# Designed miniproteins, single chains, continued (5), part 7

Each design is a single chain, and the fold is of that chain. pLDDT is the mean over its residues in the fold that is shown.

## One batch from the design tools (miniprotein)

Design m16211
Fold by ESMFold2-Fast:
Formats: structure tokens, C-alpha cells, sequence
Structure m16211 (fold): chain A 103 residues (1-103)
């Protein structure tokens, strides 16, 4: 499934130390997120990224996770209902906060 592919790539991202490979993984994950049309799948991805972000200490990987969180949140704003839009706004604000803290 698309979710299984996203989770496999997220696991690879969390172990990746090479900047070029990290950028490639981010782009691949973003493309898969863009292919998701089910709001519940997007919320599952957002939850997984937030959980990873809480445990991650490497600044470069935290930045990559925050970028993915923002991307998934923006996609959920596009395809979600009113309740899912509120969830997406919360996730987007957390992502923006993380990106600002990493500057």
C-alpha cells in the first residue's frame, strides 16, 4: 500500500546521515503523500511523523520530518472535511514551530 511505502521510507529517513540521500527520501515521501486522497491515511501519516519528530534529536532529520509534517498537513487541508482541517491546522502550526526552532 502507499502507507506501507511511506512508512518504509520514513524508517530509512530516520537512519539516513547523507544529506543528498536524505533530500531524495524527502522528495519520494512527498510524492507518495501527494498521491494520498484518503484523509484518514493522511492523518495516519501525520501521526507517524509527529511521533518520529518527538523522538528525533538530529537537527537535519528533525528539519526533514518538520518539512514532511507541513507537506502532509497542507495536503490534508486540501482533501479533508471541517474536523480534519482543524487537525491539519494544528499539525501545520507544530511543523512551522519546529522549522523556526531549527533556524
Amino acid sequence: SLLDQIFQLLDQLLAETDPARRQQLVQQIQSLIDSLTNPQDLMTVIDAIEAALLRETDPARRRALAQLLLHASMKLLEVGDVSQILYAIGAALRAIGELLDLE
Scores: mean pLDDT 86

Design m16212
Fold by ESMFold2-Fast:
Formats: structure tokens, C-alpha cells, sequence
Structure m16212 (fold): chain A 58 residues (1-58)
């Protein structure tokens, strides 16, 4: 089954840093049997939300 991990950070956080933090959190929560399949970034004037989708390794 796929897993979805969402991380919300202030919009002042650089996109690259936000993505790396979200990927790290997603890997920790999903465990070693999962790999990142997709990353979605949503922005509001105040915050940036990074959604990471993980799937079981083939």
C-alpha cells in the first residue's frame, strides 16, 4: 500500500530545504521497505506544504 506523509513549514523556508526535510520525515515514517514515488508542493502566503507519496519497493 502507498503511504502519504505531509510536512508543513513557513513559506520563508527555501523550497529545497522543505523538500529535503519532507523526504527525511517520509523515509523515517515509512520504513526501509518504501521508496519515494512523488512529491507535491503547495504554497499559501504564510506556509509551504510538502506532500510525499511513497510506494513499496519493487
Amino acid sequence: MQKVVTTTLPVSTPVEEAIERAKEKAREEAGPGYEIAGIEVKETPEERTVTVTLVPKA
Scores: mean pLDDT 80

Design m16213
Fold by ESMFold2-Fast:
Structure m16213 (fold): chain A 111 residues (1-111)
Amino acid sequence: MSAEQLARGVATVEALEAAGRLRIEAEGNTFTITHSDDPALQAAIDAVLDHLKTLGLISYTKEGNTYTVVVQDTPAGKRLTAETLRALLGLGLAEGADAAIALAEEIFRSA
């Protein structure tokens, strides 16, 4: 997939963060994702994270509107950077979960 899709994803996340609707924080192998109690944001985040879990890249838990995502200690998991996660979430929010899933498949299954 193109650099333009990654850029659109990142821009979408940055716009949502500026609006106070989404927050993504990274510390080591752990990402914390918080949304503004928005059911549409929750559905998109659930779909993207469930697929990344199916690919063996992450495990996650959710409590209310907060997700705790832990990157798996595998070569593929180590390729999941904060920038890549932000791009995938943003693409799912901008273009739907199927677009984010297709991009994740291209990035992580072609290795």
Scores: mean pLDDT 79

Design m16214
Fold by ESMFold2-Fast:
Structure m16214 (fold): chain A 75 residues (1-75)
Amino acid sequence: MSDTFISKLQKYLDQIKKLLENPSEQSLFEAEILKGMALIIYGVAKVIGELTEEIEKLIDEIDKAVAELKAKLSE
């Protein structure tokens, strides 16, 4: 059900954005776990034919947020 997937992905994105407020190696580890869980949801949505542009957009935003956190720690 796309609405449930969208809600769950938005929650993961919000959690990663909160981790971005105080970057640390632990925050990066937590963000990578959340990204992994998001990719599982993406895979399930694709298999059951519930993949939407909104889901793809949320996955892209999650990936970018994790990359930003990683970049801040590489400075």
Scores: mean pLDDT 82

Design m16215
Fold by ESMFold2-Fast:
Structure m16215 (fold): chain A 74 residues (1-74)
Amino acid sequence: PVKPSTHKLSPAQEEALKLIEEGDKYEEEGNIDKAIELYQKALDILVENTDPNDPSDSMLIVSAASKLSATKSK
């Protein structure tokens, strides 16, 4: 679920989101290896620095893992 008042993320969440956005750009460019690397880095940061019981943290982890899986399936 989305929280309408939440526009500020933790530094770890912001870094992970930025890596996911960069990965999306490389995927669009056809650089699959780089996209995989960026999604994996984002997932690693989230797993090490986030609480899986926090809905926002869980959503970001699921998003990064889903994008990584989809990119690997290409």
Scores: mean pLDDT 74

Design m16216
Fold by ESMFold2-Fast:
Structure m16216 (fold): chain A 100 residues (1-100)
Amino acid sequence: MRKEELLKKMEKFRELMEEIMRLSGLSREEVIERLAKQLSEKLGISEELAKELIEAALNKDLEKVEEIAKKIGKSPIELLNTLILIASIELSMAIMKRWA
């Protein structure tokens, strides 16, 4: 049950990443760097650790997501929800810039 929910959230994050890339014209690496910066500020972690979390989620590396969650004292579901929130905000900004 919990594992299936985490995998679904990682897939949702991947879909958001692809849509941001399509609308912004930015590369995968550029989008990851933008999200990592926002995530590091939101969670109070390093940009390197934020980037590692984003890469793990995109690769459906559940063990790595759980490891990072334990390291920062958060649940895996809370981390993935934070990723989806930040990606959703970035997507909304990309849409606004395209139509403005």
Scores: mean pLDDT 84

Design m16217
Fold by ESMFold2-Fast:
Structure m16217 (fold): chain A 78 residues (1-78)
Amino acid sequence: MEEEERIKKGEELFDKAQRYLLFALMLYNMGYKEEADLWIEKARQIAEEIEKVLPPDLAKRYKTEIDEAIDSIRRVAS
């Protein structure tokens, strides 16, 4: 059904964003800050796509987790 398909797509997008952020964290730890910033930007683009696909409550939850992960990487992975 349409709603179930959207939720599944949103979950797949969230997983993809988390993988991008883990890769960015690894790059920051290796000293590749500029490359890490590119992957963080890709994760932000995915967060915007999640907002278009998921119901507002789920979209807000996933976006908050992505934003908090980005902030954490920028604070501790330099």
Scores: mean pLDDT 80

Design m16218
Fold by ESMFold2-Fast:
Structure m16218 (fold): chain A 88 residues (1-88)
Amino acid sequence: GEKEAEIGELRAKIEDLREALEHAKKAGKDTIEALRELLKKGEEAGVSEEDLKQGEEAIKKAEETVKKHIEDLEKEIEELEKRLEELE
């Protein structure tokens, strides 16, 4: 029936979001690590302290963006899981 179809769609969406969450966690970690390595190479290349400070601030903003994206995905998963529980 329509209820079984909705349950199936919710389960599929939750699975897709869980995969997206794991990818976001890995990609975020890899990206921040790569940015920190670039900052280190810049320091070794004699980039100014002002530019290095701007780089650190950019990395912090990137970390905040990654954290928010992960939190948004986790919240969407929780909302869909609650909806699924109400249908079961």
Scores: mean pLDDT 86

Design m16219
Fold by ESMFold2-Fast:
Structure m16219 (fold): chain A 95 residues (1-95)
Amino acid sequence: AEETLRLLKRALDLVERALEAARAGDLLGVEEEVGLLEILRAIAKLIGNEEAAAVLEEALDLVREALAALRAGRREEAIELLEEAKKLLEEALEK
């Protein structure tokens, strides 16, 4: 559906920005993108788009783990988790 594609494309943009922030060591930048992803998930749930909500929930879990890894000084682990979130969203967009 067009709505699903729009939500997932926006989420992909946010994850790409979070990845850039993580590579730069910008913790606040990653925190901001997590907040925006939480808003997108809430919107997906409110409009009844269960498919988009499920994908966004999985991506958000990975991005939250990445944020926790960054806070612990594990930048490489955080980057790997964000790359996984990016691949998840790219794969969902192919369907």
Scores: mean pLDDT 86

Design m16220
Fold by ESMFold2-Fast:
Structure m16220 (fold): chain A 88 residues (1-88)
Amino acid sequence: ALEKLKEALETTAEEAEKIDKEAGEKLKELGEKTLAAAEAGDAEGAAEYMAKAARVAAEASNEELSEEEIEKAAERAAALARKATAAA
């Protein structure tokens, strides 16, 4: 579970970096913090960093997303990070 999450986070950061170097760098940092929190069993910390990563990715996208859509994406990302941490 965590291995798949790491792979997905790394891929997302690489793709974002091709479009926006600063967003890609932030996503790498947030991905590392998410994985470190998850490996430590800190489900809430992992969820917080994952939610921040989802917001950065949404802002870097060429999609015109509403604030509500961005927050829903962040909530889904946080829930997935909590589940991955609990399953580890």
Scores: mean pLDDT 75

Design m16221
Fold by ESMFold2-Fast:
Structure m16221 (fold): chain A 95 residues (1-95)
Amino acid sequence: MELEKLRERGKRLLERSKEIIEAAPSEEEKRELLRRTQAILQSAFAVILGLSKEEMEKSITLTPELIEYYEEYKKLDSDEEIFKWTEEELERLEE
């Protein structure tokens, strides 16, 4: 996929994440959703930035949320799989 298309897809993921966070009924839930959306989005933005899985692992500070999602990210082989996984995980937060 072209970089410009990946960036546009990334922008849609950010907009969706913002809507999920803003819809939360309490400040505590907003903070939890912010942490989870940031962890979920890390892998997609690593792709947009041209970072390899190895480079991302060396450069990030691991939080408990990021560790959970990073273990799933390690199993993904393509940019499309990473973006699809990111979209599916964000959808789960909207329940």
Scores: mean pLDDT 73

Design m16222
Fold by ESMFold2-Fast:
Parts: sequence; C-alpha cells; structure tokens
Structure m16222 (fold): chain A 75 residues (1-75)
Amino acid sequence: TKELEQKYQEKLKKLEEVMEELIKLTGERARELWERLRALLRRAEATGDPELQLSTATALLGRALVELKKAKEEL
C-alpha cells in the first residue's frame, strides 16, 4: 500500500515535469489539458484505491508524453 502510494507520487512528479514542458511549447492548450488531467487524478485519489491511483497516473503520463511528442512535431 505505502509502496504504491510512493510510486503514485513519483508518477505525479514526472507528469508535472512533462506538462510544464508542454505548457512552454503550447501555452493555454496545455494548461487546459493539465486541468483535465488534474481532475482525473483527484477523482482517483478520492476513491482511496492505490492501484487505481497508480494506473490512472501511469495512463495520464502516457497521454501527456504523446501530446508532448505531437507538439514537438507541430513545430
């Protein structure tokens, strides 16, 4: 349980770093995405389910990385 919580916090930190980079590239579009991702994270946190929290953070990190790649390709 505590180990899953720690992994969740690590995924959150990485997600924040990716979103900060995306915001530098796309501005408002990335800020709107980040607010949506934060809402999904808060919903997962409200369940108290550490497996769901970790899987949610992992999925959202993957989505953020895809958006970052697209932004870099858009120039």
Scores: mean pLDDT 84

Design m16223
Fold by ESMFold2-Fast:
Structure m16223 (fold): chain A 87 residues (1-87)
Amino acid sequence: KIEEIRKVTEELVQEARDKGYDLAARLIELLGEDVIEYVKAHPDLSDEEVERLIKDLRDFYEKAVRWEKNATPEQRELAEAFLERRR
């Protein structure tokens, strides 16, 4: 379960980086880490619940890429400032 989430996260991060969406890549990397921590903290999660988390991660990826694609220079600067605190 955790390995599947990690694999999906790595695939999405690489895809975002390959396409030049560096902010989306970093956001997905952070979210994937949080999802893995959540699954570790909740060992009673069903396979269906884990599959839903993976689906939500993929849906968030699409939204993050779409946001970055349409972001103004000011919006990008704010997002970069936020992410720099986590690097």
Scores: mean pLDDT 81

Design m16224
Fold by ESMFold2-Fast:
Structure m16224 (fold): chain A 54 residues (1-54)
Amino acid sequence: MDGRLEAALRLIELTRERQPSVRWIAQSVGLSPSTLTRNFRRRYGVTPREYLRL
């Protein structure tokens, strides 16, 4: 799981300007959107969608 979360974070950072969907990020790292959102919030304190707005 950890490697997939780090891949998701890296992908968000690389694609922020394009405003990617959480669904696309999750699919790209092999997770469901709900699994990505839950584990991302647990590890980073924010959802992927919130992080994209920072």
Scores: mean pLDDT 79

Design m16225
Fold by ESMFold2-Fast:
Structure m16225 (fold): chain A 81 residues (1-81)
Amino acid sequence: AAALLEEGARAAVRGDLEAARAHFTAAEAAGSALAALGLGRLLARLGRYDEAIAAFRRAVALDPSLAADAEEAIAALRAEA
């Protein structure tokens, strides 16, 4: 789980968005709230704002300590709408 999250983050930094999405999706399926947060950020970079917001909400559902980060990200995306 943690390894998939780290691989997703490294792929995103390299600009390999396909690999990043695959790794984050697998990590979220394994229960990683941080992977759901990462997937939300990736979807936002792709302009898929509704899907990004849904991913941020799933991250908070898995780990409520992420609420502040998720709320900040959602507010930024709503400003783009």
Scores: mean pLDDT 79

Design m16226
Fold by ESMFold2-Fast:
Structure m16226 (fold): chain A 92 residues (1-92)
Amino acid sequence: VTRESRRWEGEVTVEMNGKPVTIFAEEAEAEETDTEIRGTLRLTVRAEDADTLAEALRQLALEQAPPGTEVRVEVEKEGDRATVTVTIVEPK
């Protein structure tokens, strides 16, 4: 099993689906097993932007992913912030 992780904190505004989305933190993790490659991306955003970001990330993942890849997008809202988690599982 191989694991890699990356973390970033700051403030950046990106346009997704014609709407501005402000991202405050990014955490990326990749794990490889004998049967699959699993990638997890967690983004901390404004609660009001979470659904827009989740849909954009889901579409991007599905467009770039090879056939048979599983994509999960989860949104957790807490006050004025939200965490959008994208999990991509690619079979070997």
Scores: mean pLDDT 75

Design m16227
Fold by ESMFold2-Fast:
Structure m16227 (fold): chain A 87 residues (1-87)
Amino acid sequence: KLEELMERIRNAKTFEEFKAAVNELLSLQPDVDPEVFRRALLKIAPIVLEDKEVTAMIIAAGFKDKVKRSDIEALLDQIAKAIEESK
């Protein structure tokens, strides 16, 4: 379910959990109505896309795992692209 994936994204405790949930959400794009998919992504936008640099720092600080900032930024770019493509 889309809602379950969004909940997993919000409650992820490690970057790996966050990345896995986001990848699952993105994989639903071809099978979900574009407007519904876009609205789902926009609901996580305040957490993920407030400001790319600040959001990457918050994500890095929030997870117990040490992750490269470039990996976080790449994931944020994928989310931003999915939002744009769902127009």
Scores: mean pLDDT 61

Design m16228
Fold by ESMFold2-Fast:
Structure m16228 (fold): chain A 86 residues (1-86)
Amino acid sequence: MQFFADLTERLVAEARAEARALFAQDPQAVRDRAQELAAALEELRKLAEQQNSMTPAFEAVAAILEAQIRAIRDVLDEGQARLAAA
């Protein structure tokens, strides 16, 4: 599982950087991105349950997506707080 932990860290950092760049251009696109990923994760979990494909690898991939969604939401919250304070 160390491989997935390292991959999660890298993908979360990339998602955070992309979300920050996107927030400067279009805050709504950041919100839409987080919603799209959350919807995709929910559908993937439903499909895995229906297909009895809840493997450790699937759980690791789902955890990575969840971490990326959290990172994007954190950027959105931070950006909105800065705009409100300005």
Scores: mean pLDDT 78

Design m16229
Fold by ESMFold2-Fast:
Structure m16229 (fold): chain A 57 residues (1-57)
Amino acid sequence: MTLAEVTRRFPRDVPDEEAREAAIAEARRLYPDGEVVRVTVEDDGDEKVVTVTVAIP
């Protein structure tokens, strides 16, 4: 099984829920057969970094 990461950056004032939804949607678009196994949200100065980890069969 291979793990892939999809990282998206958002302005700090974007709600966490909206940022997570957008990042997950992009990950599912890139890896339709993948399973989302982890989502992390980190503050990076003026931005939020959302990383979605996808397990590919």
Scores: mean pLDDT 82

Design m16230
Fold by ESMFold2-Fast:
Structure m16230 (fold): chain A 77 residues (1-77)
Amino acid sequence: KLYKEYLEIMLKRTPSKEEQENIRLALEKPEEYAKKVEDTLGRKPLLDEEGVFIGTEDRDLEAAEAFAKRVVELNKA
């Protein structure tokens, strides 16, 4: 729910083609994106309950959730 909305907002706002491609992959094929992150960084990917990529195992999930909530709230305003 939260992270999917966050990624959809970021996809609409980012001017970077590389970032757009990564966000689309994370939204359309979250398992494939998670594997790409694991293969590239050697870190375990973390997914939310809907299978959306949150970050790696070393990420501050509390800070990540707070940031995603702020982006979603700003998009509503």
Scores: mean pLDDT 72

Design m16231
Fold by ESMFold2-Fast:
Structure m16231 (fold): chain A 80 residues (1-80)
Amino acid sequence: MEYAEAAIKYFESLGLFKAAETMREIKKLKPELSEEEVLEAVKALALAHKGDKESALKLVEQSNLSEEVKELLKEYIEEE
């Protein structure tokens, strides 16, 4: 999907290869991500990269993302 693909390229262009990889895993798990779902995931990954792990986890928990996508995002956030 175009939004998820754009997010992957965006993180790769910033050298954020772990964030890009997490977006690829999300796309594999749920290829039909909406724009809102991609934006929520991107925001969570960006907050985690900044070191705002607590804010990133809170955003994921409050999002309308599927449980499987939330687990992938939490995994990335906890490993940062």
Scores: mean pLDDT 80

Design m16232
Fold by ESMFold2-Fast:
Formats: C-alpha cells, structure tokens, sequence
Structure m16232 (fold): chain A 107 residues (1-107)
C-alpha cells in the first residue's frame, strides 16, 4: 500500500542518516540513535499508520536533540558541520511529517 511504501521510505532514510552519524558521532550517541530507530521499527509493526507517524515525530525530536548536543560538544569543525547538517535534515523531515499528520487529522 501507499502507507507501507511511505513507512519503508522513512525507515531507509533514517538508516541512511544513522550510517552517516556513525562516521562522526561518538559510539554512545550512535547507540542511542540505533535505539530510536528500533523504536520506530517496532511502532511500524504494532501501531496504526497515523499513530506510527505521530511516534516518528517524537523519535525525530529525540534524534535531533542528540545530534545538536553532539554538535555543540564537538571540537572538530568538519564533524560539527556534519552533525548539524544531519540534525537539519531530520528537522526538515519532521516538518513534512507534521504537515502530513495535520492533513490526515482534518479528514
């Protein structure tokens, strides 16, 4: 279904971001990001489509906060810029999902 295709796309996008984070973030930050990705995968299997999107917004908030905290603590300018870019990418994704959720609730 179209809903399943969107959730699969979102999972792949988060896996891509996690892989990029593995190159620049500490092992502790990477482990927390992996736990959040697994939480999304579990929601995808157990929750309705709308509830999964709502949970993903909460997960994205936690991921963004972790990446911004990591960027603030980072002394290497290149790693800092990459962490900030990853957080910005997730903020854009969150805005798109929040608009989608709002539109779904109006129906």
Amino acid sequence: SMDDELLEYLEKELERILKEAEEVASPEVVARLRELLEKFKEAKKTESFLKTLEKLVEILDEMIALLREAAAAETDPEKKAKLERLAENLEILKLILEELIENLKKL
Scores: mean pLDDT 89

Design m16233
Fold by ESMFold2-Fast:
Structure m16233 (fold): chain A 70 residues (1-70)
Amino acid sequence: MSPEERRALAEVEELARARDPSWVPLVRSLFELAGPASFPLIREGIETEDPAVAVGHFMRALALGVEKEL
């Protein structure tokens, strides 16, 4: 929601697009749901060479979003 969060989202979207354009909507949704705390997990997911490890990182990012719902 802050300008810094929007810049982090844009950076992560560009990383996802360079890796696989189909990941951009998923990454955007994960970041929007989980907020800035998810950024390191989403970035690790994009940068990993193992798809199973990437899914693990994305699932942890999603869990942060769920925990935000109090």
Scores: mean pLDDT 71

Design m16234
Fold by ESMFold2-Fast:
Structure m16234 (fold): chain A 82 residues (1-82)
Amino acid sequence: PAERQAQLEADLRQLIEFLAKELGVPKEVVEEQLNNINKELLLEYIHKYIEKVEEPEEVEAAKKLAEELLAKAEELAALPAS
């Protein structure tokens, strides 16, 4: 339903904004990318974030975020157009 789609889109945008902030991506670039969210973009952000973190616990947290982000993206892609 539309409510689930809106929630997934909001969650994905928040996660991308979080990762972009951690990576120092300019706001203008983030706004452009949020209009065309795709799996490759999500993987790029996740890989850069994992490369930036050095502590084992931070790497594990980044992997968990990656799994959650990809799961939400796959669920959004599987939803029918509302």
Scores: mean pLDDT 72

Design m16235
Fold by ESMFold2-Fast:
Structure m16235 (fold): chain A 82 residues (1-82)
Amino acid sequence: GMAEIQALLEEIRALYERIKAAFKALDLDAAEAYLDALLATYARLRALLARQANPPMDVLLEAEIIVGMALIMIGVLKLIVG
């Protein structure tokens, strides 16, 4: 239901904040662990949205933007610490 979709989006937002904190700390191991958790939560959100007749496109767009930004941040962090 919508409450479960909202809870997964809030978890995605929380994991993104943790990735940003790990990036600031130059902690690649922590950032990659949070990215793995983010991608797992995103997969759960995508599966739930796929079951909706009219999925909330604003939720999907926000999740896609967060995942894209997280992937960019990890890529940049690998360039800084490698």
Scores: mean pLDDT 91

Design m16236
Fold by ESMFold2-Fast:
Structure m16236 (fold): chain A 100 residues (1-100)
Amino acid sequence: SKSIELVKETIEEIEEEIEKEKDPEIKEVLQLVLGDLKTILKLLELKAPKEEIEEVIDKTIERIKKLKEELLKKGTPEAKEAAKLLEEVIEKLEEVKELV
């Protein structure tokens, strides 16, 4: 499934960034996002109802937007780069939602 492949790719990108990240606050934000993505992956693999998957994706996007705002307030170059990655995650999740 293209939706499953997109979520798996996004998980891999976040895991790689967590491994490289030195800032514990940014690392914690990325770990929270990783947890939400793994929940979405599980729902997709279990073929949960479309309405349930869409609801979880919408709530995840809202949370990521808030976490992105916190990173931008931190204002370090590392935080700005992580915020950019979170924007890419939002775009991929919106694509996953269209495929469900």
Scores: mean pLDDT 90

Design m16237
Fold by ESMFold2-Fast:
Structure m16237 (fold): chain A 99 residues (1-99)
Amino acid sequence: SAQERFTEEVIEALREAGPSADVERLIALLRENPRDPEALARALAEVGESAGHPGAAEVGRLVGEGFVDGFRNALSLEEMRARVEERLRARIREREAAR
């Protein structure tokens, strides 16, 4: 339940980051593996890199790192979500500042 809620919250954050085929692919993987954070992190990193888009690869990496970091540091799913959202928001702002 808590892992599924975290996954849905991450999906919403990804949609806010900007709609693309790569983002939708990452969302599909999240829905397939909502309870296996390590396997999910690996899949997200692979999909991001194979997409050939720096933004998609970085989003996948940050989401995957959030899951792995949360488990490694005994964070709650809510804390993992907050960290992932903050990193995604920071990347959006950095891209805007590069204009």
Scores: mean pLDDT 59

Design m16238
Fold by ESMFold2-Fast:
Structure m16238 (fold): chain A 93 residues (1-93)
Amino acid sequence: MELMRRLLAAEAGITLLHMRYHILIKSGTLTPEEIERLIKELEKQKEEMEKLLEEVEKVASPEQKEFMRKNYENTLEFAELVLKEMEKKLKEL
């Protein structure tokens, strides 16, 4: 129960950080300092999700484990792509 709430919170956090990044680009207010902050926050959310997925392996049924892993692996791949985009943008500023 607690693991599900924390996984959903981490997923939402990753999505909100990506949205914030694009808002800052569109508004012309994106700074190197803001990108560095977004990168650090995204890395923390990614690490939290990875830790929570390890905890799912200990308590969930086999069917729940497979379902959760598949769904959240896509989110982790997305987070990695966003991190690479932000790192590239930081080098351009």
Scores: mean pLDDT 80

Design m16239
Fold by ESMFold2-Fast:
Structure m16239 (fold): chain A 80 residues (1-80)
Amino acid sequence: SEYDEKLLELLEKFKEAKTPEEAKKVFDEIEEVVGERAEEENKPIPKEAADYLHKAREALENGDLEKAKEYLEKAVKALL
């Protein structure tokens, strides 16, 4: 789907982020795409994906870019 391709593209951009600030910008864009997909397709966000997105956000807030990338990869995998 269009959203799946966009999510994979954004995941790669997130993995290339060198600062938490840069990563947060990409993360916000990912959450926007996830929300748009849920709204347009009338599909709820899978709980597993939502849980990993929450953990990725917490890792970013703690400045742990490596953990944020790990959790986001799991979130995107759960969305596909």
Scores: mean pLDDT 83

Design m16240
Fold by ESMFold2-Fast:
Formats: sequence, structure tokens, C-alpha cells
Structure m16240 (fold): chain A 105 residues (1-105)
Amino acid sequence: LYEKRVELGERFIRLAEEADRLAKQAESLGNTEAAKHFREASRSLRLAADAVMTGNYDLALAALGKAIRHLEEARKASTDPNLQAEADRLIEEAKELIKEVEKLK
């Protein structure tokens, strides 16, 4: 159980790092609105990582939901097809992580 929580936490941190990368890419394109939402998604993913590692699954699920909402807003704010595709990929991965956390409850 502990090993699975650590594994999931590491996956959340990897998604947060990808969201941070997309925020920087959006900033370089002058899209401050998309960048803001990618950064908020990253913060929520890091909160979800801490929550799952400490066994607080309800908080982890709430934080993942918030991350998905911010990724959806970043996608809407983006006009660059690559940013939209990357946001869609992160949304899909976050939804799979919700299923994994639910299995631990």
C-alpha cells in the first residue's frame, strides 16, 4: 500500500512538471491566461501528490479535479494546436490517476 502511494505521488509530480513546462511555453507565446491555468494545474497536482502520499485520498481526488478544471481552462485559452494537444493528454492522464486513487479507497 505504501509503495503504491509513493508511485502515484511520483506520477502526480511528473504531471505537475509537465504542466509547468507548458506554462513556460504558453508564456513564451504571450499567452498569459493559458500559462496561469497551467501553473494552477501544477500546484493542484503537487497538492494531490502530498495528499496521496499521506493517505488523504479525498483531498487527493479534490486536488486532481481542480487540476483537470485548470487544464481544461488552459486548453480553452490556448490557440496553439500543440498546447491544446498537450493539455488534452495531461487531462487524460489525470483522469486515469483519479481511477487509480479510487482503487485505494
Scores: mean pLDDT 89

Design m16241
Fold by ESMFold2-Fast:
Structure m16241 (fold): chain A 75 residues (1-75)
Amino acid sequence: HMPKRKEIVLEDPDRHGGENFGEAVLRAVEVVESGEADEAVAVGGGKDGHSGRYTLRREDGRLSGEGEADIPLPP
């Protein structure tokens, strides 16, 4: 049986990728924690050309995640 998936994509052209990606991740956590989906993929990109992708899963009551982001760290 394939897990139930939901994809959350935020690509507001007026925002930076870090802002879109951060909101996508928060929504993905809510989706998985609420039981709406077994797996959620958060994707965010923005006007600065930076992007991120993060996958959250629930397996046997445990929450796990992995991803990659080209988002600059704060100074």
Scores: mean pLDDT 75

Design m16242
Fold by ESMFold2-Fast:
Structure m16242 (fold): chain A 79 residues (1-79)
Amino acid sequence: AKLSPAEILAQVRKNLDDDLADLKSGKLTPTQFLARAIAMATEALLQAKQAGLSKRQIKRLDEEIKKLIADFKAQADSI
């Protein structure tokens, strides 16, 4: 079945939210949080390619993931 960009983005958001909670509780360091965020972005784009999403859909997803990571990084830097 074809995964949608929205479903992939929702999974990344959920994982970042869980990791931010772990960062706030001291279970993750800021360095670990950033490394995990970068890995999630890479895996999400690979999943999109494997799911047969178009080049335009992959580009939009990449831009949305980058914005999402920037927002979460700003929150992490505020801790």
Scores: mean pLDDT 84

Design m16243
Fold by ESMFold2-Fast:
Structure m16243 (fold): chain A 65 residues (1-65)
Amino acid sequence: DKFVIQPMGVKTDDEKLMEQVKNAIKAGHILEARAIYEYYKNYAPEKPSEETLKEMEKLLKEAEE
């Protein structure tokens, strides 16, 4: 990872993923929120930023505990 390209623009896709997880949690669909996170963390060919994944994990941890 010697090449780092930060768009420097709005990370709209990362923000949308965060909103999807938050909305699922607010709707009481915690299992769906976790499935979204697991998919993008482990299985998606284009993963969101590490920071976004960490924030998603934090939201799920707080909702599950």
Scores: mean pLDDT 70

Design m16244
Fold by ESMFold2-Fast:
Structure m16244 (fold): chain A 55 residues (1-55)
Amino acid sequence: NLAESEKDAEAGAPAAREVVQQNRSTMTSEEQRDEVNALATKAAVEAIKKAEEKE
């Protein structure tokens, strides 16, 4: 549960939003929206793991 950790939320949420924002103009089909959502999730997980490695 990412909401349990303020640091996890701060690391994950911005990374996910950045991916969505950068790819918003290309989300013109359901397939592209699914791909962007998968990339956003992956970016959030990687950002959280990086933050945990520093802590």
Scores: mean pLDDT 68

